# Designed miniproteins, single chains, continued (2), part 12

Each design is a single chain, and the fold is of that chain. pLDDT is the mean over its residues in the fold that is shown.

## One batch from the design tools (miniprotein)

Design m4385
Fold by ESMFold2-Fast:
Structure m4385 (fold): chain A 67 residues (1-67)
Amino acid sequence: SDLERIEELVAEARERILAAPDAETAAAIQKETFERLIREFPEHMELILEHLAELGRLFRERFPTLP
């Protein structure tokens, strides 16, 4: 289902962000994931935004001095 696929892609992005060597790499992963999810699942915008907020939180927790 779309929901399972979105969860899979988000989980993959989360692990990639946690393993990223620097903020630039983590930001690129976040951007790539956002663009892919919006392109493939535009009907699930609300769910995608919730997941992006969580990925953004993880990014800021790991790189608190960078945007």
Scores: mean pLDDT 82

Design m4386
Fold by ESMFold2-Fast:
Structure m4386 (fold): chain A 55 residues (1-55)
Amino acid sequence: MLERITAVAAEEAAELTKQVGYQAAQEMVDRLRADGSPQEVVDAAEAAAKKTAAE
């Protein structure tokens, strides 16, 4: 379950970065953090956003 949630969060963060921009993906990461998501989910979403923004 955690792996699935982590993968979905990473995918959505990457998509937001491509469609709207890195700032929008960062807002998603901040919301995951505020909602009490596991650190692994937050880290995966942030890493995906940064990697996508660097490409």
Scores: mean pLDDT 78

Design m4387
Fold by ESMFold2-Fast:
Structure m4387 (fold): chain A 90 residues (1-90)
Amino acid sequence: MEEELKEFILELLKELLPDVPEEELERTAGNIAKFLLTFRRELRKPANREWAIEELAEYLVKKYGLPREEARRIAEEIVERGLEFLESLE
């Protein structure tokens, strides 16, 4: 499940951040996958999901220098689609 989620997130990141090298995105995808799996139950609550989106957006701003508004949009897509993917595996 973690590897399947990691690969799913990696493909999303390659689409959303095409200018970032794949080796760098693979590390980021692994970190995001572990986070989503660890907090999967908590992230079912909208308030916790919103918090996770903001945290991921801050990470993307710090790591890749993205504008905050773009980072938030990307973070929202990753969190929402990642959680939907996890639910599809049940």
Scores: mean pLDDT 82

Design m4388
Fold by ESMFold2-Fast:
Structure m4388 (fold): chain A 63 residues (1-63)
Amino acid sequence: MEVKERALKLAKEYIEKYGLDPETAIGLAADEVYSELVRQGVDPETARKLAEEAEKAIREELK
């Protein structure tokens, strides 16, 4: 699954299953994909850029 798809799925789960507000869910999803990427060996700068792109994509989807 693409980073953006993973982040969007996480954000939707946080909203639907845990009742979090969209801003909190978006932030948590971005943080989680960043952590997943770093754990998989992606360098922190690239992981941050990918997480920021995912955050932007989630905001567009949830508007």
Scores: mean pLDDT 81

Design m4389
Fold by ESMFold2-Fast:
Structure m4389 (fold): chain A 69 residues (1-69)
Amino acid sequence: SKEEELSKLDIYPEARELLLKAESVKGAFSDEIASYYDTELKKLLDGLSTLRLRLERPDHKLVKVIKTK
């Protein structure tokens, strides 16, 4: 499920909230549009995972700034 997938990624809360909002909007679309959204979401999640690895440097203040924004 999407909720389980987001929980496993342990991404920043702000990014998670944006993805949840996108899921609620998806519910208003046809199955074809929802399928397209799922494909783009997978690409986004992969990008976010890669970005997080780059930002999790020891003692880097940027991680706190991103979580606060």
Scores: mean pLDDT 60

Design m4390
Fold by ESMFold2-Fast:
Structure m4390 (fold): chain A 69 residues (1-69)
Amino acid sequence: STKARLEELDAFAAENPEFLEEMERYAKEKEPELEAFAKTVTEADREKIEKYLEEILEKYEEMKRRVEA
């Protein structure tokens, strides 16, 4: 589930400051896209929101793998 994946990423970020920095950098870069996306969705667009969250989680998991290496 997305919640379980997020909890794993949060736990990793707590122990790895480098990962936290990469997450923050990515969030800053994605801020304009997030704002644009937020303007196009409503609470009824749950599937669209879930897909977007999965894409973000995949990017964070990719960053985690790079920090682990």
Scores: mean pLDDT 77

Design m4391
Fold by ESMFold2-Fast:
Structure m4391 (fold): chain A 71 residues (1-71)
Amino acid sequence: TLEELEAKLRGMLPLSPELARRIAEALADHPEELDVVAKELLELFLQGQPLAVERLRRVAPEIRERLAPIL
């Protein structure tokens, strides 16, 4: 469910509830991509880098397009 995707994402990295919800909504049709997105965002967070969609290099292009309005 959307709530499960949001909870998993927030468990992997410290995101605001609003940002986590928007990312979960963007990935609702592609739940298999959540782990890749979360891992890339966590790496950026740990390096002190902006959570910017163009830095999600291992994420599929179609998923990055869905995240572009959010990140």
Scores: mean pLDDT 80

Design m4392
Fold by ESMFold2-Fast:
Parts: C-alpha cells; sequence; structure tokens
Structure m4392 (fold): chain A 84 residues (1-84)
C-alpha cells in the first residue's frame, strides 16, 4: 500500500544518506569530526527507523528533515572554526 511504499522509500533514502556521510567522514583528517558525523548519522538513522517501526511515517519524515538540517548547520559551524 502507499504507506508501506513511503516507508520503504524513506528507509532507502536513509540508507543512501548514511552510506554517503560515513564515506565522507572517513576522508576527513580530524578524528572529532569523523566521530561526530558517524555518531550523529547513526543516531538519526536509529531514531527515524524507530518511528517508522511504530507506524509514524509523518513523524519520521519530519524528524529526519529537522535532524538533518541541525546536523548540517552544526557540521558547517565546526568546519568554519577548524578552517580559522
Amino acid sequence: NELERKKKLLLESLDWIKKRLLEAAEKLPDERLRKLIIEETERIYKEVTELLEKGDVEGAQELFLEQTKKFTEELKKLWQEINK
């Protein structure tokens, strides 16, 4: 059905993003940045998948968008500080 299709699509998107972020993290010279990216990526993945398991697809999508935005902003700030 449509709900299950959306759930699968979101899970596939999460898996793809997780893979990309982990690959990018391995190329970073700073260990703290690598650990932050790995930990936050895994945390977001876990929290979003838990909501999907409960059937809260809308909440999962909203959480994913909010957490991804916050993570990106934090990462950008840390990168700016390191490049000073």
Scores: mean pLDDT 79

Design m4393
Fold by ESMFold2-Fast:
Formats: structure tokens, sequence, C-alpha cells
Structure m4393 (fold): chain A 74 residues (1-74)
């Protein structure tokens, strides 16, 4: 499913960044929790937060996750 894909992509990136960028990893873990609840607005808010904090790649991945969640709801 698109939801499973979104969650997997967020989890894999969180694991990759665990030691090198703990702040980005934590945002991605929060994104996983919101995505599991299908909270599209919450994931989008996290993407905006990541962007404002300068975590641009993390923000793009969170935005992609929100898009995949919304697409599966239709």
Amino acid sequence: SLVERAIRELREEAERLRDSDPEAAELLRQGVELAERRDVDGVRELAEQAFQQGHYETALLLGRAAFLLELEEK
C-alpha cells in the first residue's frame, strides 16, 4: 500500500540518520507515528517544521509521505 511505502521510507531514513543527525531522525520517527494514524495534516506540519529548521531533505520526504497518505485515502 502507499501508506506502507510512506512509513517504510520514513523508518529507513530515520535509521540512516540516527547517529549523524538525531534531530532529523526524531522528526522522521514522529512522521512514522503520524503516518500510522493516517494524520496527513500532522505529517504536513512536521514537514513545515523540518523545512524551517533547515532539514530540507527530511522536509521533502515528510511531504512525500503526506502526499502518498492522501492519495491512498481517495
Scores: mean pLDDT 87

Design m4394
Fold by ESMFold2-Fast:
Structure m4394 (fold): chain A 84 residues (1-84)
Amino acid sequence: YIEEVVKDILESASESGKEIAELIAKMLKEVYEALKKGDIKKAEEIIRKYIEEIEKLTGEKFSEEEKEQIIKDILTYLKNLLKE
């Protein structure tokens, strides 16, 4: 399930992250479609795009390490969903 990723980002990014949760849900859908096509580069680009949107929304800057961790976590979860 992707609830943990949503909660982790909400807790790190803002006090009230309902708008962020919406962005994450949309991102996960787009990333999943890219991964189904085997397009890992597109999947990473999508995740980075949504991280930037979240940064703009919250006014915070994520570290490079945090961004890479988010990318890895999302790709891992969605890859496991595809593996079933």
Scores: mean pLDDT 73

Design m4395
Fold by ESMFold2-Fast:
Structure m4395 (fold): chain A 78 residues (1-78)
Amino acid sequence: SEADRLIKEAEKLLDEAEKVIGTNPEEARRLIQKAVLALAESIVVARREGPEAFDRVQKKQAELVKKINEIRKKLEEL
């Protein structure tokens, strides 16, 4: 689904953000912002695709929000 693709894009952006925290923290912040926007769009798209897609995206949202908070904490410690 398109919502699942947006979730995968958010996950990829967060993986890239984590890799650059120590070398380019401003790029890491930019990537997190893009991931947050992709995650928000995935929820809107999933609601249109139906309850099954929405349930999958909701579960992934919880996981990705936790990852976003962990990366943000690492950025604050720099």
Scores: mean pLDDT 85

Design m4396
Fold by ESMFold2-Fast:
Structure m4396 (fold): chain A 89 residues (1-89)
Amino acid sequence: MHVYLGVGSFTDSAGNRRTLIELLDENGNLLGRRLLDTDEPEAVRAAVEELLREAAPDSVTLIRSPDEALTAAAREALEAAGVPYTELE
């Protein structure tokens, strides 16, 4: 199956940095989600690797984050998983 991978960091109402990672199918159905209490690239990469292992997609569209470090972490996870991917801004 083809899936869409979105990664975005935000500051919550308490002032803490968080990262939301979502994996969606072509119809917009949620296949997996991770909410991290950090925006550290290593934690983001690990969470993406877990989601890719669980979903085992045939191909991915990566939705680029405005934060280049988050986009880079997601690329590293996709390359490590060996899954074909394209990118959208």
Scores: mean pLDDT 84

Design m4397
Fold by ESMFold2-Fast:
Structure m4397 (fold): chain A 61 residues (1-61)
Amino acid sequence: NAQQLADEIKKHLDAAIEAVRAGNLEEARKHVSKALSLEGITDEEVVDQTLGVLKVLAEER
C-alpha cells in the first residue's frame, strides 16, 4: 500500500527534523535510517546525505 508507506516515511522524516531542532542528532539519524529502510535503502552515505538535507530544512523552515 503506497499511501501507508508514504505516510510512515513522512512520519519518520518529520520526527528526524524535530530531533535535529532539539539537538539530538542520534535520534534524527535513527529516524532517517528507518525512513530510508522502508524504501530498501541501507547505505550509510545516503543516510548521512539525507540527514544533511534535513538539517538545512530544520534551520530554514
Scores: mean pLDDT 79

Design m4398
Fold by ESMFold2-Fast:
Structure m4398 (fold): chain A 81 residues (1-81)
Amino acid sequence: MIPSDEEFIEHLVKAAEQLALQMREKQPDLPDEVLLHYIVSLVEREVREWAKERGLSEEETEELIRRAVERVTERMRELQA
C-alpha cells in the first residue's frame, strides 16, 4: 500500500535517526553541521522521488520537503542533547 504523507515522513525520520547514530559511531568527531547537511540531502532526494511518483505539484513537494527536514532536524537535535 502507498503510505500517507505522515507515514512517509515518520519512515524518513526513523531512517535518518538510524543513519545518524551509525555515522556518529564510526566518526565521533564529525561536526554536527556536516552530519545534518548530509542527512538533509538524502531526505530531500527521497521526498522528491516520492512526490514525483504521486504526482504532487512543485509547491506541495517543497512543503513536504520542509516538513520532513524540520522533523529530521528536530530528531537529530534531540539525539545530540
Scores: mean pLDDT 80

Design m4399
Fold by ESMFold2-Fast:
Structure m4399 (fold): chain A 78 residues (1-78)
Amino acid sequence: SVEETRDLVVKKLSEILTEQVEKGNVDGEQITQQLTQFIVEQLRQGKISVEDLQHLLEHHFSDPNIKQAIQQAIQEVQ
């Protein structure tokens, strides 16, 4: 579902941000890359769908790092 897909993306983003803060270096490019790889893995496992991700891009996410990660993941799977 869209809600489950959103929650997975948000949870992973939170985990990535926490690790970077603990290491004393927050890097938007690294956040985007790690989030992209996670989304690709979830798509390959059939846990989320391209349709749910496209819906989230259009209606729910304004953060540029999240939007870029989702767009890159969709391109890698297609």
Scores: mean pLDDT 79

Design m4400
Fold by ESMFold2-Fast:
Structure m4400 (fold): chain A 90 residues (1-90)
Amino acid sequence: IEEELERVQEEALKRYEAGESPQEVATLVAAEVRRILLEKVGASEDEAVRLAAELRDLFLKMFEEGESMEEIMEKIREWVKKKIKELLEK
């Protein structure tokens, strides 16, 4: 999980530096987190879809509020870790 999230963060920063829009980067991060939730965490399809949508909305809100891509990715990574813990504790 930690290694997967690190890879997603690196890919997001790389794509943003290469000129992708924040919307494109948010979509990539949401899709990768959805995959991790399904394949690594064992979340249901409904849980993975819902959390990916929440993640994308949070990402874009933070970008609109003027946070840097690095700050956004750090906060998203911590948010995802918290959601994974909540899912595993049920």
Scores: mean pLDDT 81

Design m4401
Fold by ESMFold2-Fast:
Structure m4401 (fold): chain A 83 residues (1-83)
Amino acid sequence: MEKEAVEEMKEALEAAEKAGGMTTEQMVRFMSAMKTLEENEVSKEVAKEAVEALDKYKKAVDSLPRSSREAALKLKEKLEKKI
């Protein structure tokens, strides 16, 4: 579940980078994946992969609406404390 959430998050971020932004449906999937990672205990490996994806696709994250961007940054900070 958590590993699948990381893959969904990575796919949404990669698609956003290629297209210059997320569609509404891609954003819903991205937010759902982030919520899964926030609400569940994740391994250090999963946390590290999620943080690395958010760093790699920083421009895509910065293109998100303010609320979604703030949620992503809060998740990143929380996950960084686990690794």
Scores: mean pLDDT 78

Design m4402
Fold by ESMFold2-Fast:
Structure m4402 (fold): chain A 87 residues (1-87)
Amino acid sequence: HMEEQGRRVLEEADRVYEAALKALKEAGITDATPEQVGYIASVAVQARREGLSKEEIEKLVREYAKQLGISDEAIDVIVKAILEALD
């Protein structure tokens, strides 16, 4: 949070994305694409930057994942990984 906000957002998005992909792989879930996970991770990091609460971020992530056709099981794994990877 010092100088460049964009750099922090990119670092957080990458970290969140990798955490979610790892969680899905460990769970054996294949119905979410890397592109979908990357999009959701970016949305979560942006929402955090905008000052949204953990509860609002979870709701937003779940809504976007459902719109992408991701299963409830995959959504639960993604949400947990994302919330843990955020500050």
Scores: mean pLDDT 79

Design m4403
Fold by ESMFold2-Fast:
Structure m4403 (fold): chain A 86 residues (1-86)
Amino acid sequence: MEKVREKIEEMNRLLEEAKKKAEESSPEEAVKIMREALKELEKKKKELEELGKQSEDPSSAAGGSIEGVGGVVEAELELRRKEKEL
């Protein structure tokens, strides 16, 4: 599960960085930052899905992935909410 965990960490880092930059930027720049972050997140989600399919232990992989994905989903929803508010 090392690669899956690393991807989830990258996704969380991306969302936190985007949120911070958006808060420090003008509304116009913030929207661009959020959209780019959401596009990057979508690509990483696809990579995570591919990695999940290649896992040798689906039960172990699913457990770890679900736990990490919960945090990412919440962060994504927060970022999407901020984009809509702008």
Scores: mean pLDDT 67

Design m4404
Fold by ESMFold2-Fast:
Structure m4404 (fold): chain A 81 residues (1-81)
Amino acid sequence: AVAELKELLTELYRQGKLEEVGRVLSRANEEALAAAREAILGLPQDVRSALLPILEEARRAPRAAAPLDVAGVIAALRELL
């Protein structure tokens, strides 16, 4: 899960799809946001500096009744590639 998130987030950063990543993360449950945070903190400084503000904004969004779990976030991020 965390390793897959690192791979997907790195590739989406490389493609400049940060706004799309933010939209997916805003739909995530607390566990998926924690996994994304762990993944981002393990990335190189440049990637981490770009993604951390996006994660923090997503974490401030109200949680939906049916938010995406970790698998749902991974699937949604893969669809962006």
Scores: mean pLDDT 82

Design m4405
Fold by ESMFold2-Fast:
Structure m4405 (fold): chain A 77 residues (1-77)
Amino acid sequence: HMEELKEQLEKAKSFLQEELDRLRANIARLTPEQKARLRAVYERGLPNREPLKAHIQTEFQKLELEFSDELERLLRA
């Protein structure tokens, strides 16, 4: 199980890098207002999972559902 935790951490890191790349491309197409909101959210790095987590979860519902669930398990473990 501990080995699985390590594997999940590496997977999460790779996933985050991939996500960042996608976000960068998407951000380029966003309106200035949407960009400002995204910046505020990320720069703040709010630890409050309830509202922000739900928001992020909604944006990446399908593909990230698998990784989000694993990430949550890692954060709890």
Scores: mean pLDDT 55

Design m4406
Fold by ESMFold2-Fast:
Structure m4406 (fold): chain A 94 residues (1-94)
Amino acid sequence: SGGEVARRVAELARAGRWEEAVRLLMEVAGLPREEAERVALEARTQLEIRELIAAGRPLEELRELVLETLRELGELTPELEKEIEEAFEEEERQ
């Protein structure tokens, strides 16, 4: 089951055991390194977002985490950054 691997990857990434999380994805899921690094980063970010929400942290911290993750993935464009900032401003108004 893919769910078991995903959970273990997220736990390793959260613990700062980044190389172990990436290797697990490469060895068990058969992902190439670049894709494994993207998946591990996504899993870490999802856990950090859940922890920030559970702790009642401000939306600003969630926004910064999302932007940093997209930048690390090489997927952050100026257009996407603006859309994310506008979406978080809308949530803060509600």
Scores: mean pLDDT 73

Design m4407
Fold by ESMFold2-Fast:
Structure m4407 (fold): chain A 68 residues (1-68)
Amino acid sequence: GMSAAEEAARALAEAERAGDEARKRNAVQGLGSLGTSPGARERALALAREYGASEEALKEADAQATQS
């Protein structure tokens, strides 16, 4: 759901701010598990961008979401 996407998006932005690679990996996997449809994936990535995630992190999360 949207609430789970928001939580994963926030976690990704926070992990990048902290420079914590393990935390970032967990957040990317969280976004991946939610990205079962294009609409859900786009919404989650848009939320992560709003929370300050970098374009590089957004690309990584999008790739993970596609595989999930």
Scores: mean pLDDT 71

Design m4408
Fold by ESMFold2-Fast:
Structure m4408 (fold): chain A 81 residues (1-81)
Amino acid sequence: MSKEEAIEALKKGVEAVKKKDFKTAIEYFKKAYEIGKELGDGKLAALALEAASLAQEMEKNGYDEKTYKEIEELLKEAEKL
């Protein structure tokens, strides 16, 4: 597995959040987390895990624009790695 696959998974997670498909978003963010762990990239893994946690919060409490923007920033930070 590659860093590029993790970034692709994060991007698909963000698109799922836009569609309010939080279950699909969580699965993609978890995939990115697993890839980050396998690569030994602790920062990538942490960013993906935080995105999954925020998506889980939206699954429970509904869509929140501020939380969505936080997830977008996590993707931007991961892309800089």
Scores: mean pLDDT 87

Design m4409
Fold by ESMFold2-Fast:
Structure m4409 (fold): chain A 60 residues (1-60)
Amino acid sequence: SMLKQRVEEAVKREYEVAKRAQELSQQGRVDEAKQLVRDSLERIAKEVGLELKSLPATPA
């Protein structure tokens, strides 16, 4: 199904971004690495459906 393919692709991208962010954080770009992951997840949730984005970011 089309939706299934899209979700799988999005999940795969998220993992790729997470791995990259890990390498960036090791170089001292921890803040940017986390921001990258956050942005990627937000984009995925928006593409798949806002329903999956029921986990809002909690400010500290």
Scores: mean pLDDT 70

Design m4410
Fold by ESMFold2-Fast:
Structure m4410 (fold): chain A 86 residues (1-86)
Amino acid sequence: SEEEELEKSIAYLRQKAKELGLPDELVDRIIAFMKENKIVLTEPEIDVLLEYAKRKLDLGKPLDEVFAELEQALITLAEREKKRRE
């Protein structure tokens, strides 16, 4: 089901975020956005997004700025999925 796919996506995201040492605040914001918009991500998509977030945070970018960039990426992925169903 879509709910089971979303929960698996979230579980992988939490694991990968922990491995990368990402802040809980950022992880919680990403998960909340995914749940609100029913965005299911593949493991490679999660890897790319979280590794990007890690690099930006390591460069000293503010968490809010990094989240805004990730939010735009998530919106783009959601719109791509919607167009495939049209």
Scores: mean pLDDT 84

Design m4411
Fold by ESMFold2-Fast:
Structure m4411 (fold): chain A 87 residues (1-87)
Amino acid sequence: SAAELSLLLRLAAKELRELGVPEALVDELIRLSDRMPDLSAEQQAVAQAALDALAATIHAESRKETVDVAAITAAARRLIETLRALL
């Protein structure tokens, strides 16, 4: 649902902030989370897949000896680009 996507995006934004991702990207993700109700069901599925890809990147980096914040930041940028393209 749009409400679940909005919640998950806000939780992801909080995690990204804790990991040291730039505040401008965190703020953009929070803004985009408020627009999830504007998406069709098909667009919500694309948004969910993009969010799942970010989560997979965070999970993969968390298993490394040294977390690559730049890789996580790049994944966050890809999520934001996907969400902007849908809106």
Scores: mean pLDDT 88

Design m4412
Fold by ESMFold2-Fast:
Parts: C-alpha cells; sequence; structure tokens
Structure m4412 (fold): chain A 105 residues (1-105)
C-alpha cells in the first residue's frame, strides 16, 4: 500500500529528525526531513487523486514547513545545492496549494 509506505516514511523520518536534533547531527536531521518530505509528497498525491483537495492542501502546507526547515539547515551548513533545491520545492509547493484551492470549488 502506497499510503502505508508514505506513513512509515514520515514516521521514520520524524524519528531521525528528533535524534539528529538531540545529538546535534544536522546531516541526520536533513536525512530525516528528506524522508518526511518524500512521504508527504506521496500522501498529497494520493489525496489529490482521491479528490480530497482539503486533505491534499493540509499535507502540502506541512510539506512547505518541511522544505522551509531544509532551507534553514542548508543556510546553516552553507550547502548551496540544498538551499537551491529547498527554494525550488517551496515555490512548487506554494503553486500546488494555489492549484488545489482552485480545484476545491
Amino acid sequence: SELLEAEIDIGLGLIKVGIGKLINDKELEIEGLEMVAEGLEKLAKIYEEKGDYEKAIEIEKKLLEVYKELLKLGKELGDEELIKKAEERIKEAEKRIEELEKKKE
């Protein structure tokens, strides 16, 4: 089940984020956030395909928060590739939210 796989990825990702923060391992924190992002991306797609635009928007807003945290970590580490990737993902998520809100009508 793609839904179950997405939920597991989110759960494991959140555990990695928590451990990374606790031990000051920013690379582990980034790895965890990337797992959360992958799971949320799959979950948003599933709900959009089901026509549950309200839930898809809610998930995209959570995804936007994850991308903003990745951007913050990229800036703290001076990782230009991570910064650019996170900025692009933020812009794409904002656009998807606008498109989903139009479909909700």
Scores: mean pLDDT 90

Design m4413
Fold by ESMFold2-Fast:
Structure m4413 (fold): chain A 77 residues (1-77)
Amino acid sequence: SEELVEELAKKLAETIVEELKEQGIELSEEGKKKLYEYAKEFARRYLELKEAGDVEGFREANLEFLKKVEEIVKEEK
């Protein structure tokens, strides 16, 4: 399960990095590391919430993750 968390986090982080790059935002190596760490936290929580069938918790976790991504982007401006 931990290997799945890492794989999901990597794919999510890589997708976000590419999307930001299309917007003209290139994250530093430090920003990419922070993004991966947050993506890993989100992936772990996502799998737990999915197993529990907690739709409300998933919405909250998704919003919190998006907020963390926005904070990273602000630091890269």
Scores: mean pLDDT 83

Design m4414
Fold by ESMFold2-Fast:
Structure m4414 (fold): chain A 108 residues (1-108)
Amino acid sequence: ATATATTTVEVKREESAAVATATATITAAPGSTVTVTVTVYAEKGATVAVSLQTSSGELASAVAKQGDKPVTFTHTFTATSETVTATATVSVGGDHKGYKVELTVTAT
């Protein structure tokens, strides 16, 4: 069976914070495969930077330009404990019009 946790964070255009943090925790058996997906919904042409950290010590980062579809970052690793917490820090550069971050953690 698959366990899944999803967290959504929205930043409004009027908000001064160009950085959003989303955290999700899932129960996983040690040795299970954990997939973390960060989906960012921002205006076309925006520069999106994502930094991912997990309680298993996994670190991943990427920078992408928003196109006609959401920016997605996926990281897969093996769980080392019964609980995995993933934290995604997302920044959208320039004159952001508001954006949404969706963090999904799945263990199989």
Scores: mean pLDDT 77

Design m4415
Fold by ESMFold2-Fast:
Structure m4415 (fold): chain A 71 residues (1-71)
Amino acid sequence: MEEYLKKIEEAKKKLEEVQTQADNRIAEAMRTGTPEQARKARAEGLRQVSDARADYLETIAKAKEEIEKLK
């Protein structure tokens, strides 16, 4: 049980880190870049967050399958 919760927590932490990094890059592009650069930074950030979210959801799905077998 706890092992699966730890994996979920690690994946969640990674997703939060990716979101924070994306937000920082977008903010920087908005401050120092052109509107076009800001749009590209947003698109790139959304892609990175989507990738991290997919990994997070896969981790949850695997953990739920194992937990469900224990019910």
Scores: mean pLDDT 79

Design m4416
Fold by ESMFold2-Fast:
Structure m4416 (fold): chain A 93 residues (1-93)
Amino acid sequence: LAELALRNVEEAKELVKKDENDPKAVLEAVVLLSMATIALAVLKLYGEPSEEAIEALRRTAEIAEELSKSSNPEVANEARATAEAAREAIERL
């Protein structure tokens, strides 16, 4: 789950980096960020602590925080939620 969340935010970052004004890329990035948030919520409730999971969560929070500064409000709002979910998962583990 932590690795899945990380992969999803990394893919979202690459989509936004190419063109943050492309509606298709924006929609796909928002879906990926939303899926990462769900994975993080499941990890927070049922996950077991490991150094690898915590490192993946820290990287997920970092990338999501970067995306929360996007000029596209849909990407920024969803990324902010993902960053918060990652921080909460770290606190719980």
Scores: mean pLDDT 80

Design m4417
Fold by ESMFold2-Fast:
Structure m4417 (fold): chain A 68 residues (1-68)
Amino acid sequence: SPRLQEVKDRLHQTLGDGVAAGLSPDEIAARLQGVVDENAPRLTPEELQEVRELRDRLVRRYRALAEA
């Protein structure tokens, strides 16, 4: 759906902005969670699950890179 794609795009943008700003993995995780929480009422349960899975993948990937 267009809403699902918009939220996924916002998650990627929020990650990119946080990385560029030098935020910690925990600070980026909090900002990504804020995007999910803001948009949760507008998503179906299935779309919300996809968004949560994307958030978790983005946080995990960035945390792994920051710990290397």
Scores: mean pLDDT 85

Design m4418
Fold by ESMFold2-Fast:
Order: structure tokens, then sequence, then C-alpha cells
Structure m4418 (fold): chain A 81 residues (1-81)
């Protein structure tokens, strides 16, 4: 669906924006988390086909917020080393 494509594109864009600032190990951790959060959000969208467009957008924003929070934790861990 269009919303699934939007979710995948947004998650990949966030990953690519942060990945250059991370070590190879932390980049892999971020990729795994992005894949996990994307899969979780897709499963939710597919299980709830009656969601409004606004509710579907909120699912995407929630996934992005969680990935952003994870990325910020990795960057803070790097700064502390």
Amino acid sequence: SQMEQKLRAAMEALFESVAPQLSAEDRERLRREAERLTAEALAWLRANPGLSEEQKEQVILRALGRLSGFAQRLLRERAAR
C-alpha cells in the first residue's frame, strides 16, 4: 500500500541520515532496530485495515520517533566513550 511505502521510505531516510555518524557496529545495530520497528509497524497496519489515514500516519510517526530515540542513544553512547 501507499502507506507501507511511505513507512519504508521514511524509516530508510532516517537511517541513512544518521548512519554516517556511527561506527560499523552501531550502524548494524541501528539497521536491525529499523528493520524490527518497520516490521512491527507493518504488522500493525496490516492487522488494522480499518484505520483512518490520520491513524496510519500516527503509526508511521510513532515508528520514526522510536527509531530516532534509539539513534540518539547510540550517539550519546559514542560521545561517552
Scores: mean pLDDT 87

Design m4419
Fold by ESMFold2-Fast:
Structure m4419 (fold): chain A 69 residues (1-69)
Amino acid sequence: MEEARAAVDKVSKHPDTVTADEVAQAARLLGFSDEEAIRAGELAKALGPNGTVTKDQAVALLEALRAER
């Protein structure tokens, strides 16, 4: 929980949103494999019309993927 939020905050350059590439970077910080991180980025691209998602959406996506492990 706290770890996913901290990872998103560490990679984000904007206060409200993160890019799909930043979501993939946050996944790597959380110990996801390169393949899992790529998948997280692709899911973020699908959620955002311009490849950006809210920080809350990014945290929720990363927590959902972690729960599948």
Scores: mean pLDDT 78

Design m4420
Fold by ESMFold2-Fast:
Structure m4420 (fold): chain A 68 residues (1-68)
Amino acid sequence: SRLTELEIKRLVYEISIGGNKLVIEHIKKSKMPQEKKDQMIKKEEEDIRKLQEKLKELSEEIEKLKKS
């Protein structure tokens, strides 16, 4: 069903956000210069924000579909 497809997409986005957060933690622990760490972390944080926005929109669609 459409609801099941949306719930699967939500799970995929949640997993992706978790993976990006783990990448940030590994960057922080790395031996790279701080400037390179800051640049890479900023990129990962931007990707997380975009995924969180998509996740919010998807969750709102799921809730609307359940109420309809």
Scores: mean pLDDT 87

